# Designed miniproteins, single chains, continued (2), part 75

Each design is a single chain, and the fold is of that chain. pLDDT is the mean over its residues in the fold that is shown.

## One batch from the design tools (miniprotein)

Design m6755
Fold by ESMFold2-Fast:
Structure m6755 (fold): chain A 88 residues (1-88)
Amino acid sequence: AREKLEEAERLLEEAERLLEEAKEAVRRGDLERARELAERAIELAEEALRLAMEALEESEGEELLRAIGLALRAIGLRLEAELLLEKL
């Protein structure tokens, strides 16, 4: 459970970074790069969500709350990246 939570957190941090880079690419007019970065952010967010949901099934107490928090972050990040892609 803990190992999956740590990996999910790492993947989310990377996905968040890629999404910010995608937003910067949009501001520069580099729509092709923005699309590639957003698509990669979605992939990482989906993997993080899968790991968080798996950890949720194994977790109790404080680890359960952490798994819920990571799953919600992954859902939000995925949605934001998908909305960005739809506008490109």
Scores: mean pLDDT 87

Design m6756
Fold by ESMFold2-Fast:
Structure m6756 (fold): chain A 96 residues (1-96)
Amino acid sequence: SEEIEKLLEEIEEELRRAEEAETAEEAIEAAERALELLEELKKIPEATKEQLLKAARLALEAAKEALKKAETLEQILRAIGLTLRAIGEELDVELS
């Protein structure tokens, strides 16, 4: 439970980092890290569906911030990929 709460807090910190990012690259890195932390949370058997949905939605919001800040075609494609991955993670949790 303490490990789960810490991972959720770290995902919230990555969303904040994406929101406060002055560069597209920083926002993309924050969104990538939010998704990595979600993958770690998914490995914990005690993580509830509600906690996994919260984490997936936070990662999606971070990916959307990255997409909003993307300036180059490469950055736009990376941010779209992160957004689609986050949507997929949310759907995977909902259907479990």
Scores: mean pLDDT 90

Design m6757
Fold by ESMFold2-Fast:
Structure m6757 (fold): chain A 111 residues (1-111)
Amino acid sequence: AEEYNKEGKLYLSAKDYKKAIEYYEKAIELDPNYAVAWYNLGNAYYLAKDYKKAIEAYEKAIALDPNNGVAWYNLGKAYLLAGDKEKAKEYYKKAASLGNEAAEDALKELE
């Protein structure tokens, strides 16, 4: 699972989001509880502008690792871009409670 996650990160850095997604999915097939791979899959979908699939992947990542404040923040961003401002605010509050300063700033912008 770790090797596929590493390959996915290389493709993500190259902005090949389709291949990044394929490799993160392979990592998850080998280890469905691999929270980092779910989080990275969410990031790949987010950058590919598939916010619905990004949300699904981030929700799985936070279910496995609820203290990942960055994942809560990114989930909030994905909801905001999907048009759900109230869900975005809810998840930004959770991220801020975990010490994510970017989420605190985002909450101030949303008032």
Scores: mean pLDDT 87

Design m6758
Fold by ESMFold2-Fast:
Structure m6758 (fold): chain A 103 residues (1-103)
Amino acid sequence: MVELAEQLRAATSLEETLALVRQITEGRLPEELIERIAEAVFRHRDQLTPAQARDLIVLVSLGLGLSLEEAEEVRKLAIEKGLFNTDDVEKIIEFVKEYKESL
């Protein structure tokens, strides 16, 4: 995860970013969401911290159309609710959707 997160921040093409997102998610997310995550990460790569780039909650938030600022807020709320470091992608997706609906 740490090396892949640094590669995401250093990626020079959308194609490279897409390949890295597929590796990080291990095929556990729908293809359309993986593509949206790759586009958002590539767009924000210079603004992502290493901690954000390795956080699946941040990546899913960006893929679901949240801003980087909103994604960071979701990450903070996830820590407060004990969802930090969860590998349950379905729980992550539901948590991010609930946050987006509350906006």
Scores: mean pLDDT 75

Design m6759
Fold by ESMFold2-Fast:
Structure m6759 (fold): chain A 80 residues (1-80)
Amino acid sequence: SEEREKILKVLQEELEKARAEGRTNVADMLEALIRYLKAHPDLTVEEVIRILEMALRVAPPEDQPYIEEVIKKVREIKEK
């Protein structure tokens, strides 16, 4: 529950950053992930990381650093 709230906060903060920097594809992906996470209360931190890793694999090189930063922050929550 608390871990889930921290993940949502990270995703929302990174979404606002992506929007501010005009990274539309990253912003759209993060918005979709936030909606998905809210619709699926049983979704695990590991599943969120896997979704982000999948997004990273298909992302253009310009968007990869943004997705990598999100993955890093979400992993830090899982590690405590």
Scores: mean pLDDT 85

Design m6760
Fold by ESMFold2-Fast:
Structure m6760 (fold): chain A 72 residues (1-72)
Amino acid sequence: MEKEIKEVNERVLEILREADERVRELLQQGKPEEARRLVLEAVAEAIRLIGDLIDKEIAKEREEREKKELEE
C-alpha cells in the first residue's frame, strides 16, 4: 500500500510540474485562459488519481474481509 501511495504522489508531482512549465509558456504567449484551463485539468487529473488510489484501498480491504470470512 505504501508503494502505491508513493507512486501516485510521484505521478501527481509530475503532472503538476509539467502543467507549471506549460502554464509559464502559455502566460508568456499571452494565453491566460488556456493556462487556467490547463491548471484546472491538471488538478482534476491529480484528484482523480488520488481518488482511484483510495477506491483501490477500499476494494482491497473489502476483498480481505470477504476472504477471511470464507476461510473461517
Scores: mean pLDDT 78

Design m6761
Fold by ESMFold2-Fast:
Structure m6761 (fold): chain A 95 residues (1-95)
Amino acid sequence: TRTFTGTVEAVVDKKKAKLYVKGTGTATGAATSVSEKEFEAEAPEEEKEKIVKGTVSVTVDVGSAQVTVKVEGWKEVDGKKELQGVLTMTVDAVR
C-alpha cells in the first residue's frame, strides 16, 4: 500500500464562487505527488445566511486513491463571510 500524509488547504473565493484546493504532502512507497486543483462550487444562499459551520466535500485524487476534503465554517473577513479551512489528511493507496 501507498500512504499519503499531507495538508490540504481549501479556500472558497466567494467573489468567484470557486473552491481552491492546494495539496502538499509525502507519499510512501512508489511516490505520489499531490497537485493543485481548482473546483467550482456553488455556495447555497441558505448556507450564507444560516450557518456558522458548513461542510463542503471535495474529492482529490492521490494516485489510485480518492481523498475527501472537509471544510468547516464561515468566517467574517473584512466584513464579508468567507468559507475557509485547512485540512490534514492521511490516505492509504492500494496498488
Scores: mean pLDDT 43

Design m6762
Fold by ESMFold2-Fast:
Structure m6762 (fold): chain A 80 residues (1-80)
Amino acid sequence: HMSEEEKKELILKGIEIKARLEYPDNPMERFKKYSEMKKNLDSLTEEEKQELIDLAKNYTIDEVLQEVAERLRAKAEAAK
């Protein structure tokens, strides 16, 4: 059993994680994506909501930050 408030909290966390992973080096696009998904939360399908909940359960914020840091480091190394 999970309350509607708990589900909403996990969905919002999942949106943040998704935005950070998709835009690791573009804070403006990250904020735009986060704001847009949050505004359109009621239009998400049950499948999309479950996907975001699964992201929130599978990643801590520290793990997301580590993944972002690794992607940025790899990109910087490739750029010489």
Scores: mean pLDDT 75

Design m6763
Fold by ESMFold2-Fast:
Structure m6763 (fold): chain A 73 residues (1-73)
Amino acid sequence: SLDKALAQIRETAKTEPDVAEAFGLILLAIAKNAGDYEDAAKVYRTLAEIARMNGDQERAEEYEKLAEELEKK
C-alpha cells in the first residue's frame, strides 16, 4: 500500500535522506500520472518531512503548501 511505502521512505530518510527523497519523487510522479491527487498529497507531506530532516525548511514549506492545494480539490 502507499502508506507502507511512505513508512519505508521515512525509515530510509533516517540514514539516506537523498535516496528517500528520490523514492518519494518517483511515487509522486506515479500518483499524479494516475490522477490520484489524495495519494499525491500524502507523498508531498512525506517529502516535506524528509526536507525538514535535511534542514531544508523552505523546501519543506513548499511541499506542505503543494499538499494542501491538492487536498482542497
Scores: mean pLDDT 84

Design m6764
Fold by ESMFold2-Fast:
Parts: sequence; C-alpha cells; structure tokens
Structure m6764 (fold): chain A 72 residues (1-72)
Amino acid sequence: DIERLAEEAARRAAEVARLYAEGRLEEAEALERELIERIQELKKVLPDEEVKRIVAAALEAAKAELERIAAA
C-alpha cells in the first residue's frame, strides 16, 4: 500500500526535521539514514512514479514541520 508507505515516510521525515531543529544531531542523522536506506530499498521493488510520491510526501512533511517550528 503506497499510501501507507508515504504516511510512514512523512512521519519519519517530520521527526528528522524536529530532531535537527532541537539540535539532536546524532538522533536526526541516525533516523535520516534509516529513512534514506528504506527509500533505496523501495526503489528496487516499486515503479519510479510510486517512489516519487513517497519522497514527495516525506519532503512536504519535513518542510511543514520546519515551517511550524519557525512560526512558533
């Protein structure tokens, strides 16, 4: 289910953004590495269009979280 994969990637990307904003660099880098590795594995088994949707969801979530933090 591509929708579930996109939601998972979005949640993880938002958490990475939050950890970076809080200066928790080691935790942010570890979670970001896990997210990147997951996306690379998905590239092996999913069409490019579906991978792009998942990546777009992750980027949108990270941007939204950073904007939320900046506005606070």
Scores: mean pLDDT 85

Design m6765
Fold by ESMFold2-Fast:
Structure m6765 (fold): chain A 125 residues (1-125)
Amino acid sequence: MSGVYEMAGRIYNAQGKYDEAIKAAQLALALDPNNASAWLVLGEAYLKQGKYEKAIEYYQKALELSDNQNARAFLNLGKAYFKQGKYEEAIEYYQKAIKLMEEKNLDTKWKKEAEKNLKEAKEKL
């Protein structure tokens, strides 16, 4: 059941309905507080609302629950730090995302996004 609310949260985030995404993710976490994907949904909704400190907190929780094996959480941590102007931290997390994506043979689209974001962060130094 937690997965149904987590999926709903992902759909709401994709539609720009961030308050609905937050409510769905909170329901998923009420059923299973160890659902790392639900913590990602929360982090993404807060990131899109400009609440970068909370986004970072929730992405860190997703990483803790995934034994640091979540490339999307690393990518989104990099994005949150970039939005705060913390470019050195953004670079670190984009590099971690790329390394994990290469190790796991993840989709080239996510790796391309991480590589583009890494380049942009380096240009800000």
Scores: mean pLDDT 85

Design m6766
Fold by ESMFold2-Fast:
Structure m6766 (fold): chain A 110 residues (1-110)
Amino acid sequence: AGAGAGAARGAALAAKAAGAAAEAGGIGTTAFVGSAASGKEAAEYAAKGAEEASGAPATGSEEDGAGVATGAGNGGVGAGEAGAAAAEAAGAVAEGEHEGDRGRTTVLPA
């Protein structure tokens, strides 16, 4: 649960940053990277996602340890991929969270 919570937090912030950036420009926010404002804000939220998942405020050793690996990695990977990875991790923790081929592919139980 700790690892899943850390990954979900980092991924949620990263996904929110990407969503906010995309929303600002509709679909062209990425094209607005040169404008710096939207790009900077999205990057800052992604960085904060990784930092918060790491437990920067030193909330707890377990949260820090579990969040550091998943959250920091997710923040660096990217909002979309981070969200997917966190969803898969959360799904693995929660039994049958997202039933379907994805669960099997993620764990490779076959």
Scores: mean pLDDT 43

Design m6767
Fold by ESMFold2-Fast:
Structure m6767 (fold): chain A 117 residues (1-117)
Amino acid sequence: PLVNGDEVFARLAAGGKSVLVADDDEEVREETVAYLESLGVKVVGKASNGKEAVELALEKKPDVVLLDADMPEMDGFEAAKKIREAGLKDTEIIIVTKTPTPEVIAAALEAGADAVL
């Protein structure tokens, strides 16, 4: 389902959650990391594409993965699917998109994501 970013980030901060951030835009990725760290969230990894996101999720086993929907080579939906196929059922997966249409939300949930931001 579509979720509010402020509520998600507050929940991550309050829970002492470990987070992996994946976004192919370096500026957006670093801004997201800086914001999360300013809230006391532990960022355990940064990925610039879906393949790196899958590899780091399997290595670090974060509580939460924030996946940009639109990344080259392997997008956020394919990355979410591969994380689930690898057996990480306890990791919360949130797809981040500028266009949270019903179709995008449905695709995210079908890929095994828990929410869309």
Scores: mean pLDDT 82

Design m6768
Fold by ESMFold2-Fast:
Structure m6768 (fold): chain A 63 residues (1-63)
Amino acid sequence: GKKVTLTALKEIPEVPGITLGMKKGEKVEAEILKESSDGFLLVRDLATGEVGLVGRSQVKIEE
């Protein structure tokens, strides 16, 4: 998948097995595994190996 830096525009609560938890303003280097038509990204955190969903409107994507 595509490697990007995700910056959380708001807090994303961690729901185990569903979402990638992020604090507002947190930056994560991630791989985009899948994009959904509903505005969600399935991503892998490259530091932890965790896989989870983030809302496209909840993050800034930098390549």
Scores: mean pLDDT 81

Design m6769
Fold by ESMFold2-Fast:
Structure m6769 (fold): chain A 78 residues (1-78)
Amino acid sequence: SHENILRAIGLALRYIGLQFELERLAPEDEEVLKLKEEAEKLYKKGLELLKEGKEEEAIKLFEKAIELLEEALRLARE
């Protein structure tokens, strides 16, 4: 559906914004870097699913990627 495509795109843009914010903090903590790596894997898989028209599955992966980056940012600020 068009709504699912727009939602997926919005989530992908949110992920990119969080990634830039985390990069700007230049985190050195191994736990933070592991969360970043896991988020990147989910984000890339979500992009592949979106290209295949699997919008709902892509949305779920983008949501998980965002959650991991938000946790990474929380830890990087503590």
Scores: mean pLDDT 87

Design m6770
Fold by ESMFold2-Fast:
Structure m6770 (fold): chain A 55 residues (1-55)
Amino acid sequence: SLEEKLAEVEELHAQARAFVERWGKENGLSPEELAARLAAVDAAYQAEIDRLKAE
């Protein structure tokens, strides 16, 4: 179902954010650089959600 697909995308999104936050902190990213990377992740997952809803 669409609801199940959206729930899966949300879980993957949360995992992607957690990975980027951990990697960014370990590799010395500034708060601004980390925020920019997280915004890009958020935008990519929002595009996938929009794609699924348009189907």
Scores: mean pLDDT 87

Design m6771
Fold by ESMFold2-Fast:
Structure m6771 (fold): chain A 57 residues (1-57)
Amino acid sequence: SAELEELAKRLGMSVESAKNLAVVYEEDPELAVALAEKYGGISREELEELVRLVREE
């Protein structure tokens, strides 16, 4: 979706990377939060929005 593409770009990642991070979040949310922080200061709230958009695809 355009919303997923825009958010991924805003957070400095590809849509493919965003989808992979969403998979990690489904299995281990705390690990996903830690990885998101490493990818450029992505907050828990931003990560949760990203995961929601991936789920809506």
Scores: mean pLDDT 81

Design m6772
Fold by ESMFold2-Fast:
Structure m6772 (fold): chain A 68 residues (1-68)
Amino acid sequence: MSPEERVDALLAAADAAAREHALSEEQRVAIWREAARLRALVDAGAPEAEIEREAARLEALVAEAVAA
């Protein structure tokens, strides 16, 4: 999967989680902040390793928020 596809998929998952699940305000803000950071890294052309590290962090936050 390309970095762009991975980011788009994670942003869609974060939006869906916030919309469909009763997340706390803190969880919504944390997810939004990480999503914004990941998008900024991709837009700035950051190294792939850095993008993947932030993508993994966002993925974990979304998964834990949805599972809770």
Scores: mean pLDDT 76

Design m6773
Fold by ESMFold2-Fast:
Structure m6773 (fold): chain A 95 residues (1-95)
Amino acid sequence: AEARELFREAVRVLHEAIEQARKEGSPETVALLEEALDHVVRAMNAYEQGDVEAARKHLEEAIEALRKALETAPDSMKPLLQEALDIVRRALEAL
């Protein structure tokens, strides 16, 4: 399933982004990325249970957290955050 693969990719990229944000010394970016990751995990669990509407809502909340992260993050992180945002958007479209 395309959505399932995109959920796994989103979780992987978000973990990488959180680790980079910690190395960059950006606690605000870390908090926003942890919020986005929590929503992606909740969306994945809802999707596996057949609750597509809950999955959609959680992905939309993850997108909002990632948009805020992009506004506040160091420029060095923006390509990785844009990649994460694009993957989460693709997961939403694949629902």
Scores: mean pLDDT 88

Design m6774
Fold by ESMFold2-Fast:
Structure m6774 (fold): chain A 78 residues (1-78)
Amino acid sequence: ELAERLLRLILEGAIMTVTLDEAERKARGPPLTEELRALHEKAELSAEIQELLEKLEELIKKNSPEEVAEVLRKLLEE
């Protein structure tokens, strides 16, 4: 359940960061970062997963699609 929810949020974030232009992302705000924050706070996650979620949140805020892809790859491998 948690892993499935996390995968959905990551895929949505990756799509938003790579497919939406910069102005559109800014206009919609950071909905994914709020969901990742709530997930991180509520779940008892391993330190590795928590670190990856924090990095993903930062990368989404910075709109760095290549770095988001790297974090997504690491999360999917675990």
Scores: mean pLDDT 56

Design m6775
Fold by ESMFold2-Fast:
Structure m6775 (fold): chain A 61 residues (1-61)
Amino acid sequence: KIEEIAEKVAEKLGKSKSTVEKILKLAVEENLSAKEVAEKLGVSKATVRRILEEATRLYAE
């Protein structure tokens, strides 16, 4: 399920599936904040937040 959502988010935002999947896994499985995920993966908080927003929309469907 996470892999499917990561693929759709990556396609929509022009990001790599691997990066999106890692972000979703850390946020969903480990309950890390956007700041913590951003620091761990070396990406901006804005990027993490946008990915989580798109994923949340897909999870709600």
Scores: mean pLDDT 79

Design m6776
Fold by ESMFold2-Fast:
Structure m6776 (fold): chain A 68 residues (1-68)
Amino acid sequence: SAEVLLKTGKALFEKGDYQTAIAAYEKAIELDPNNAEAYRNLGLAYEQMGETEKAKEYFEKAKKINPK
């Protein structure tokens, strides 16, 4: 399920395995394209990798799905 992939991605992120966390979050989005949390976590993972523009794009996608 998308929730299991999101949880797996978070565990990988906590280990510092950002690339594998990104893959898990991308799979979560494939199963649930409206999962704002998965997009937000993608942004955080890209930010940790220094991919500032990609991080910004994913944060904006998350915000459009679940605006403040």
Scores: mean pLDDT 83

Design m6777
Fold by ESMFold2-Fast:
Structure m6777 (fold): chain A 69 residues (1-69)
Amino acid sequence: MQKLSPEEAQRLLDWLEAELERMEKEGDISPSRLVALLLTAVGIELESDDPELQARAKELRDRILKLAE
């Protein structure tokens, strides 16, 4: 598999967190967008060898799953 650079992984996590905060703030929850955010978080977790970035991706996954309830 192609590995994400730490910088690219961090940029994707920053984007993911911003999108998630927007959805939480506005209450505008799209199931298709939640799936896209979830897949992005899973991809970062699988493709990053940095334990801090993996932990952040996992935290964002948990937030997405909680928002989907």
Scores: mean pLDDT 78

Design m6778
Fold by ESMFold2-Fast:
Structure m6778 (fold): chain A 67 residues (1-67)
Amino acid sequence: VSEEQLERLAEEYGISKETARKAVELARELAAQGKSLEEIAEEIAEKFGISRETALKIALDILNGRV
């Protein structure tokens, strides 16, 4: 993931660049473990204090290669 992609993600969802980076790392790790999109979104929401809806969109962007 490039710095530009992380900055775009942070701006799009109103989160910090550091949070975006950690969310990308977590989402990819959970996906590699076979976790569902719903499970990934729940974990991101809990860990970073963001809404489940926003976390779901972030997870979708990461898994679809838009990050």
Scores: mean pLDDT 82

Design m6779
Fold by ESMFold2-Fast:
Formats: C-alpha cells, sequence, structure tokens
Structure m6779 (fold): chain A 58 residues (1-58)
C-alpha cells in the first residue's frame, strides 16, 4: 500500500525510472488489488502520453 503511494509521488515529480522500478517490484508481488490500482492510475495519465511507444513508460 505505502509502496504504491511512493510510486505515484515519483511519477508526479517526473522520476519515471524510479517509479518503474517500484511498480515492477509491486507487480512481482501476488497482490491483485494493487496491480489494478496501478493500471487505473496509468490509464488516468495515459491521455497525456498519446502516441507513446509504451517502452519507456511504466
Amino acid sequence: MELFEKGIELLKEGKLEEAKKLFEKLGESDDSELRKKIKDFLDSIAPLSDGLPENTVL
């Protein structure tokens, strides 16, 4: 739970690399509810990155 919030803060600051690492570790966990929140959050900011290759983000 706290790790997810930390990842969001990193994204707000523009620290995509650090946020990606945190989300990767969280995704490795078997927490299905957490990954849904991550998906929903990314979908929320996705409109700001239309046409993005999706290889450097998340």
Scores: mean pLDDT 65

Design m6780
Fold by ESMFold2-Fast:
Structure m6780 (fold): chain A 73 residues (1-73)
Amino acid sequence: ALEDEADYYRQLVLSDPNNALAWANLALVLEKLGRADEAAEARQRALELDPSICTDPKDDRLIALGLQPLCFS
């Protein structure tokens, strides 16, 4: 479920707050949940860490959810 995947990525960013990919993946999942404000915060954090960040196109969890990879610029 999207909620379980959001929690998974939240645990990743709590363990390593400098993991830009985890922040990007969290933002994508939160966006699909309709949690726009939380998604925007996670996206901003990812961009602060890596301005060229994209979600991982090979992440098995995102693939299982049918989510397309996204670049934030």
Scores: mean pLDDT 78

Design m6781
Fold by ESMFold2-Fast:
Structure m6781 (fold): chain A 105 residues (1-105)
Amino acid sequence: SDAEKAEELMIEGIGYAKKGNFEEAEEKAKEIEEIAEKNPENAKIWLELGKVYFELGKYEKAIEYYKKAIELEETPEAYRMLSMVYKKMGDYEKAKEYEEKAAEL
């Protein structure tokens, strides 16, 4: 299914990013983006896309896609991922705000 393919592409993309293969990681992110655009109501696919951009250090894109996932479905995981991005950006106050939102769900 499209959802299973997006998850596999996320695992591959994160794997490439962790190895420093940023071009291949971004290609996997673009493939997930195409699947997300075909399934725009599926919060999980947007969250998976954000995770690849997070590992790429593209924090603004990660925030964009995590917020899109949250707009579709509020989950503790999505709020924790958003908190992690703000920690990486040095915004500890915003990181704490989203961690508290995750704990309330």
Scores: mean pLDDT 91

Design m6782
Fold by ESMFold2-Fast:
Structure m6782 (fold): chain A 65 residues (1-65)
Amino acid sequence: SMMEEEERRERFRREAERAGLEVVDIAGDTVWVRSGHKDVTRESGALIRTAAEAYELGFSVRVAE
């Protein structure tokens, strides 16, 4: 339902923000994120954790330039 989709998007947004990522756009089941990290290792860790959470919620994660 639309309510369940909104809850999924809200949950993912919170997890992305916790990982230090900016949610740029959500198009269907695809979420576009941007990293604020200066350290490549820290950025990679955040992306991996966020992608795992997205997969559990039925989303695909893509990185915006």
Scores: mean pLDDT 70

Design m6783
Fold by ESMFold2-Fast:
Structure m6783 (fold): chain A 72 residues (1-72)
Amino acid sequence: SQRDAMQKAALTGVNAGIEALDAGASVEEAQKVAIEAVRRKGRELGLSEEQIRRAQEAVATAVKAEAEALKK
């Protein structure tokens, strides 16, 4: 389903961002990695550009929140 595809793209992006943070990347670099992973996976799954953009926004926010949680 469209919801499952968006969720899978978002999960792929979050995982890529967290891996980048674990490897010592900055928050900004981890967000870039996550955004690119969502774009690639979203296109693979046939998501529209609007759906990809929405997933990218959610994932960038999630990666930043995870980085802030790790700092505390």
Scores: mean pLDDT 85

Design m6784
Fold by ESMFold2-Fast:
Structure m6784 (fold): chain A 65 residues (1-65)
Amino acid sequence: MKEKLLELAKEALKRGDFSRAALIYMVLGLQTKDAELYLEAAEIMRKAGNEASAKVLEGMAKKIE
């Protein structure tokens, strides 16, 4: 369920597992067509030092209404 996936993402962030957290937000954003979830994933990737992936995710968010 969505709530359980969000809890898993929060636990991943607490552990410093940014890749797993970003993946969960990206999957939810794709499923719900929610630009905010892609922006959350982009912020996580940027904090992990992955600026290129963050920019891609921001571009995906821009294409979502």
Scores: mean pLDDT 79

Design m6785
Fold by ESMFold2-Fast:
Structure m6785 (fold): chain A 95 residues (1-95)
Amino acid sequence: MKEEALKLIDEAIDYLSRAAELADFDTQVEITLLIMQAILAKKALERGDFETARELLENVLKQVEELIGRETDPAVQEALRKASEKLKEAIELLK
């Protein structure tokens, strides 16, 4: 479960990175901050701090969903939606 959650977080980071590459500058900055939070969640999970990892991932998911709602570029929206899916799967494993 821990290893599977780490893999899902890495996949979410990959999709967020793709979204950042395609996005405008302001959105790229926001996505970069979300990537940093996801990395902190990975570090918490590696230390066995499932509660902190889950809280960080839930905060990242909320912000990703807000970005999806205001994004107009379909390619950026698709990458963000895929990241959202991986984040949801990781959060479920940490229950």
Scores: mean pLDDT 88

Design m6786
Fold by ESMFold2-Fast:
Structure m6786 (fold): chain A 55 residues (1-55)
Amino acid sequence: MWEKALELRRKLLLESRSDEEDEKAIEEAAKQAGLPDLTPEELERLARERIEEEA
C-alpha cells in the first residue's frame, strides 16, 4: 500500500536528490495509502534498509 512512497524515497536517495516538491509527494502518497502517519525519518530509514538489502 505505502510501497509507492517507499519507492519514491528510494529513488530520491539513489539519485541524490532532495527536492522539496518530491518530499511532499512522498508524504502525500504515504497518507493516501491509509497508513498510520509515518514520519519522514521513519520512511527514509525503511528506504535505506531496502537499498542495503539489494546492494
Scores: mean pLDDT 65

Design m6787
Fold by ESMFold2-Fast:
Structure m6787 (fold): chain A 67 residues (1-67)
Amino acid sequence: SMEELEEEVLLALARIYIGIGKILASQGKLEEAIEAYEKAIEIAEKVDSEEARELIEEAKKLIEELK
């Protein structure tokens, strides 16, 4: 369905933002990395799935590691 396709795209986008955050963190751009992880959480929260919950938990842990 179109809803399932939208969820798949949102989860892919959330993963991309986690990847961007990891790259930024490796460059010492900690504030920008946190912003990327927070964006990943915001996007993943739009999806009601176990995969979305896992991405949210990963992003939250990555934020905690930088603070």
Scores: mean pLDDT 87

Design m6788
Fold by ESMFold2-Fast:
Structure m6788 (fold): chain A 102 residues (1-102)
Amino acid sequence: MTLEEKIERFLELVEKAIEAYRAGDTAGLIKAFNEIIDLAEEMTPEEMLAVARVLIELRKQATPGERRVLDAILDMLISIAEEKHPETAEEIVALRKEADAA
């Protein structure tokens, strides 16, 4: 996948997670989270930062329930980054802190 295709695939999975949440589909939500984890494990630091920025922006327009789903995805991304790209994890945490302080 190209960088653009990988980011688009990640966002498609995020949308599926939100749809599963809205439907009360716990199995669908778990499936979407597992697919997000698999994709995130293949991401470079630059790709992780790009999707983190989009997730943070989506949080601003989300309902409280949808924001909890987005926060869970962001926490998963940070956890994967901590294992593979620790400096990138610190950057994502800083970006979230700045957005929440505004």
Scores: mean pLDDT 84

Design m6789
Fold by ESMFold2-Fast:
Structure m6789 (fold): chain A 67 residues (1-67)
Amino acid sequence: GTAAQQKLLEEVRKEIEELEDEELRERLEREVEIAEELLKSEDVAKQVGGALLIIGVGEDIRLHKRK
Protein backbone atom coordinates (compact mmCIF):
# COMPACT_ATOMS: atom_id res chain seq x y z
CA GLY A 1 0.00 0.00 0.00
CA THR A 2 1.00 3.64 -0.40
CA ALA A 3 2.03 5.88 2.54
CA ALA A 4 -1.18 7.89 1.98
CA GLN A 5 -3.31 4.71 2.23
CA GLN A 6 -1.54 3.66 5.46
CA LYS A 7 -2.00 7.14 6.98
CA LEU A 8 -5.72 7.08 6.10
CA LEU A 9 -6.08 3.61 7.67
CA GLU A 10 -4.34 4.82 10.86
CA GLU A 11 -6.54 7.96 11.08
CA VAL A 12 -9.76 5.95 10.56
CA ARG A 13 -8.69 3.34 13.16
CA LYS A 14 -7.99 6.13 15.67
CA GLU A 15 -11.49 7.60 15.13
CA ILE A 16 -13.03 4.13 15.57
CA GLU A 17 -11.17 3.70 18.90
CA GLU A 18 -12.83 6.94 20.14
CA LEU A 19 -16.34 5.51 19.55
CA GLU A 20 -18.18 4.46 22.74
CA ASP A 21 -20.62 2.18 20.85
CA GLU A 22 -18.95 -1.24 21.14
CA GLU A 23 -21.06 -2.90 18.40
CA LEU A 24 -20.43 -0.07 15.94
CA ARG A 25 -16.71 -0.04 16.80
CA GLU A 26 -16.42 -3.82 16.22
CA ARG A 27 -18.28 -3.58 12.89
CA LEU A 28 -16.18 -0.65 11.62
CA GLU A 29 -12.92 -2.28 12.78
CA ARG A 30 -13.91 -5.37 10.77
CA GLU A 31 -14.66 -3.23 7.69
CA VAL A 32 -11.24 -1.50 7.98
CA GLU A 33 -9.56 -4.95 8.25
CA ILE A 34 -11.31 -6.04 5.02
CA ALA A 35 -10.40 -2.73 3.31
CA GLU A 36 -6.71 -3.12 4.28
CA GLU A 37 -6.70 -6.66 2.82
CA LEU A 38 -8.33 -5.42 -0.41
CA LEU A 39 -5.84 -2.54 -0.74
CA LYS A 40 -2.92 -5.02 -0.52
CA SER A 41 -4.33 -7.03 -3.46
CA GLU A 42 -2.74 -6.88 -6.93
CA ASP A 43 -6.28 -6.65 -8.40
CA VAL A 44 -7.06 -3.00 -9.23
CA ALA A 45 -10.82 -3.60 -8.77
CA LYS A 46 -10.15 -4.90 -5.23
CA GLN A 47 -7.91 -1.90 -4.48
CA VAL A 48 -10.74 0.43 -5.59
CA GLY A 49 -13.19 -1.57 -3.45
CA GLY A 50 -10.90 -1.21 -0.43
CA ALA A 51 -10.62 2.56 -0.91
CA LEU A 52 -14.41 2.92 -1.25
CA LEU A 53 -14.92 0.80 1.89
CA ILE A 54 -12.62 3.12 3.90
CA ILE A 55 -14.56 6.15 2.60
CA GLY A 56 -17.79 4.40 3.68
CA VAL A 57 -16.39 3.76 7.17
CA GLY A 58 -15.46 7.46 7.48
CA GLU A 59 -19.00 8.42 6.45
CA ASP A 60 -20.53 6.01 9.02
CA ILE A 61 -18.39 7.62 11.76
CA ARG A 62 -19.49 11.11 10.61
CA LEU A 63 -23.19 10.13 10.60
CA HIS A 64 -22.90 8.55 14.07
CA LYS A 65 -21.31 11.75 15.47
CA ARG A 66 -24.40 13.72 14.29
CA LYS A 67 -26.37 12.13 17.16
Scores: mean pLDDT 78

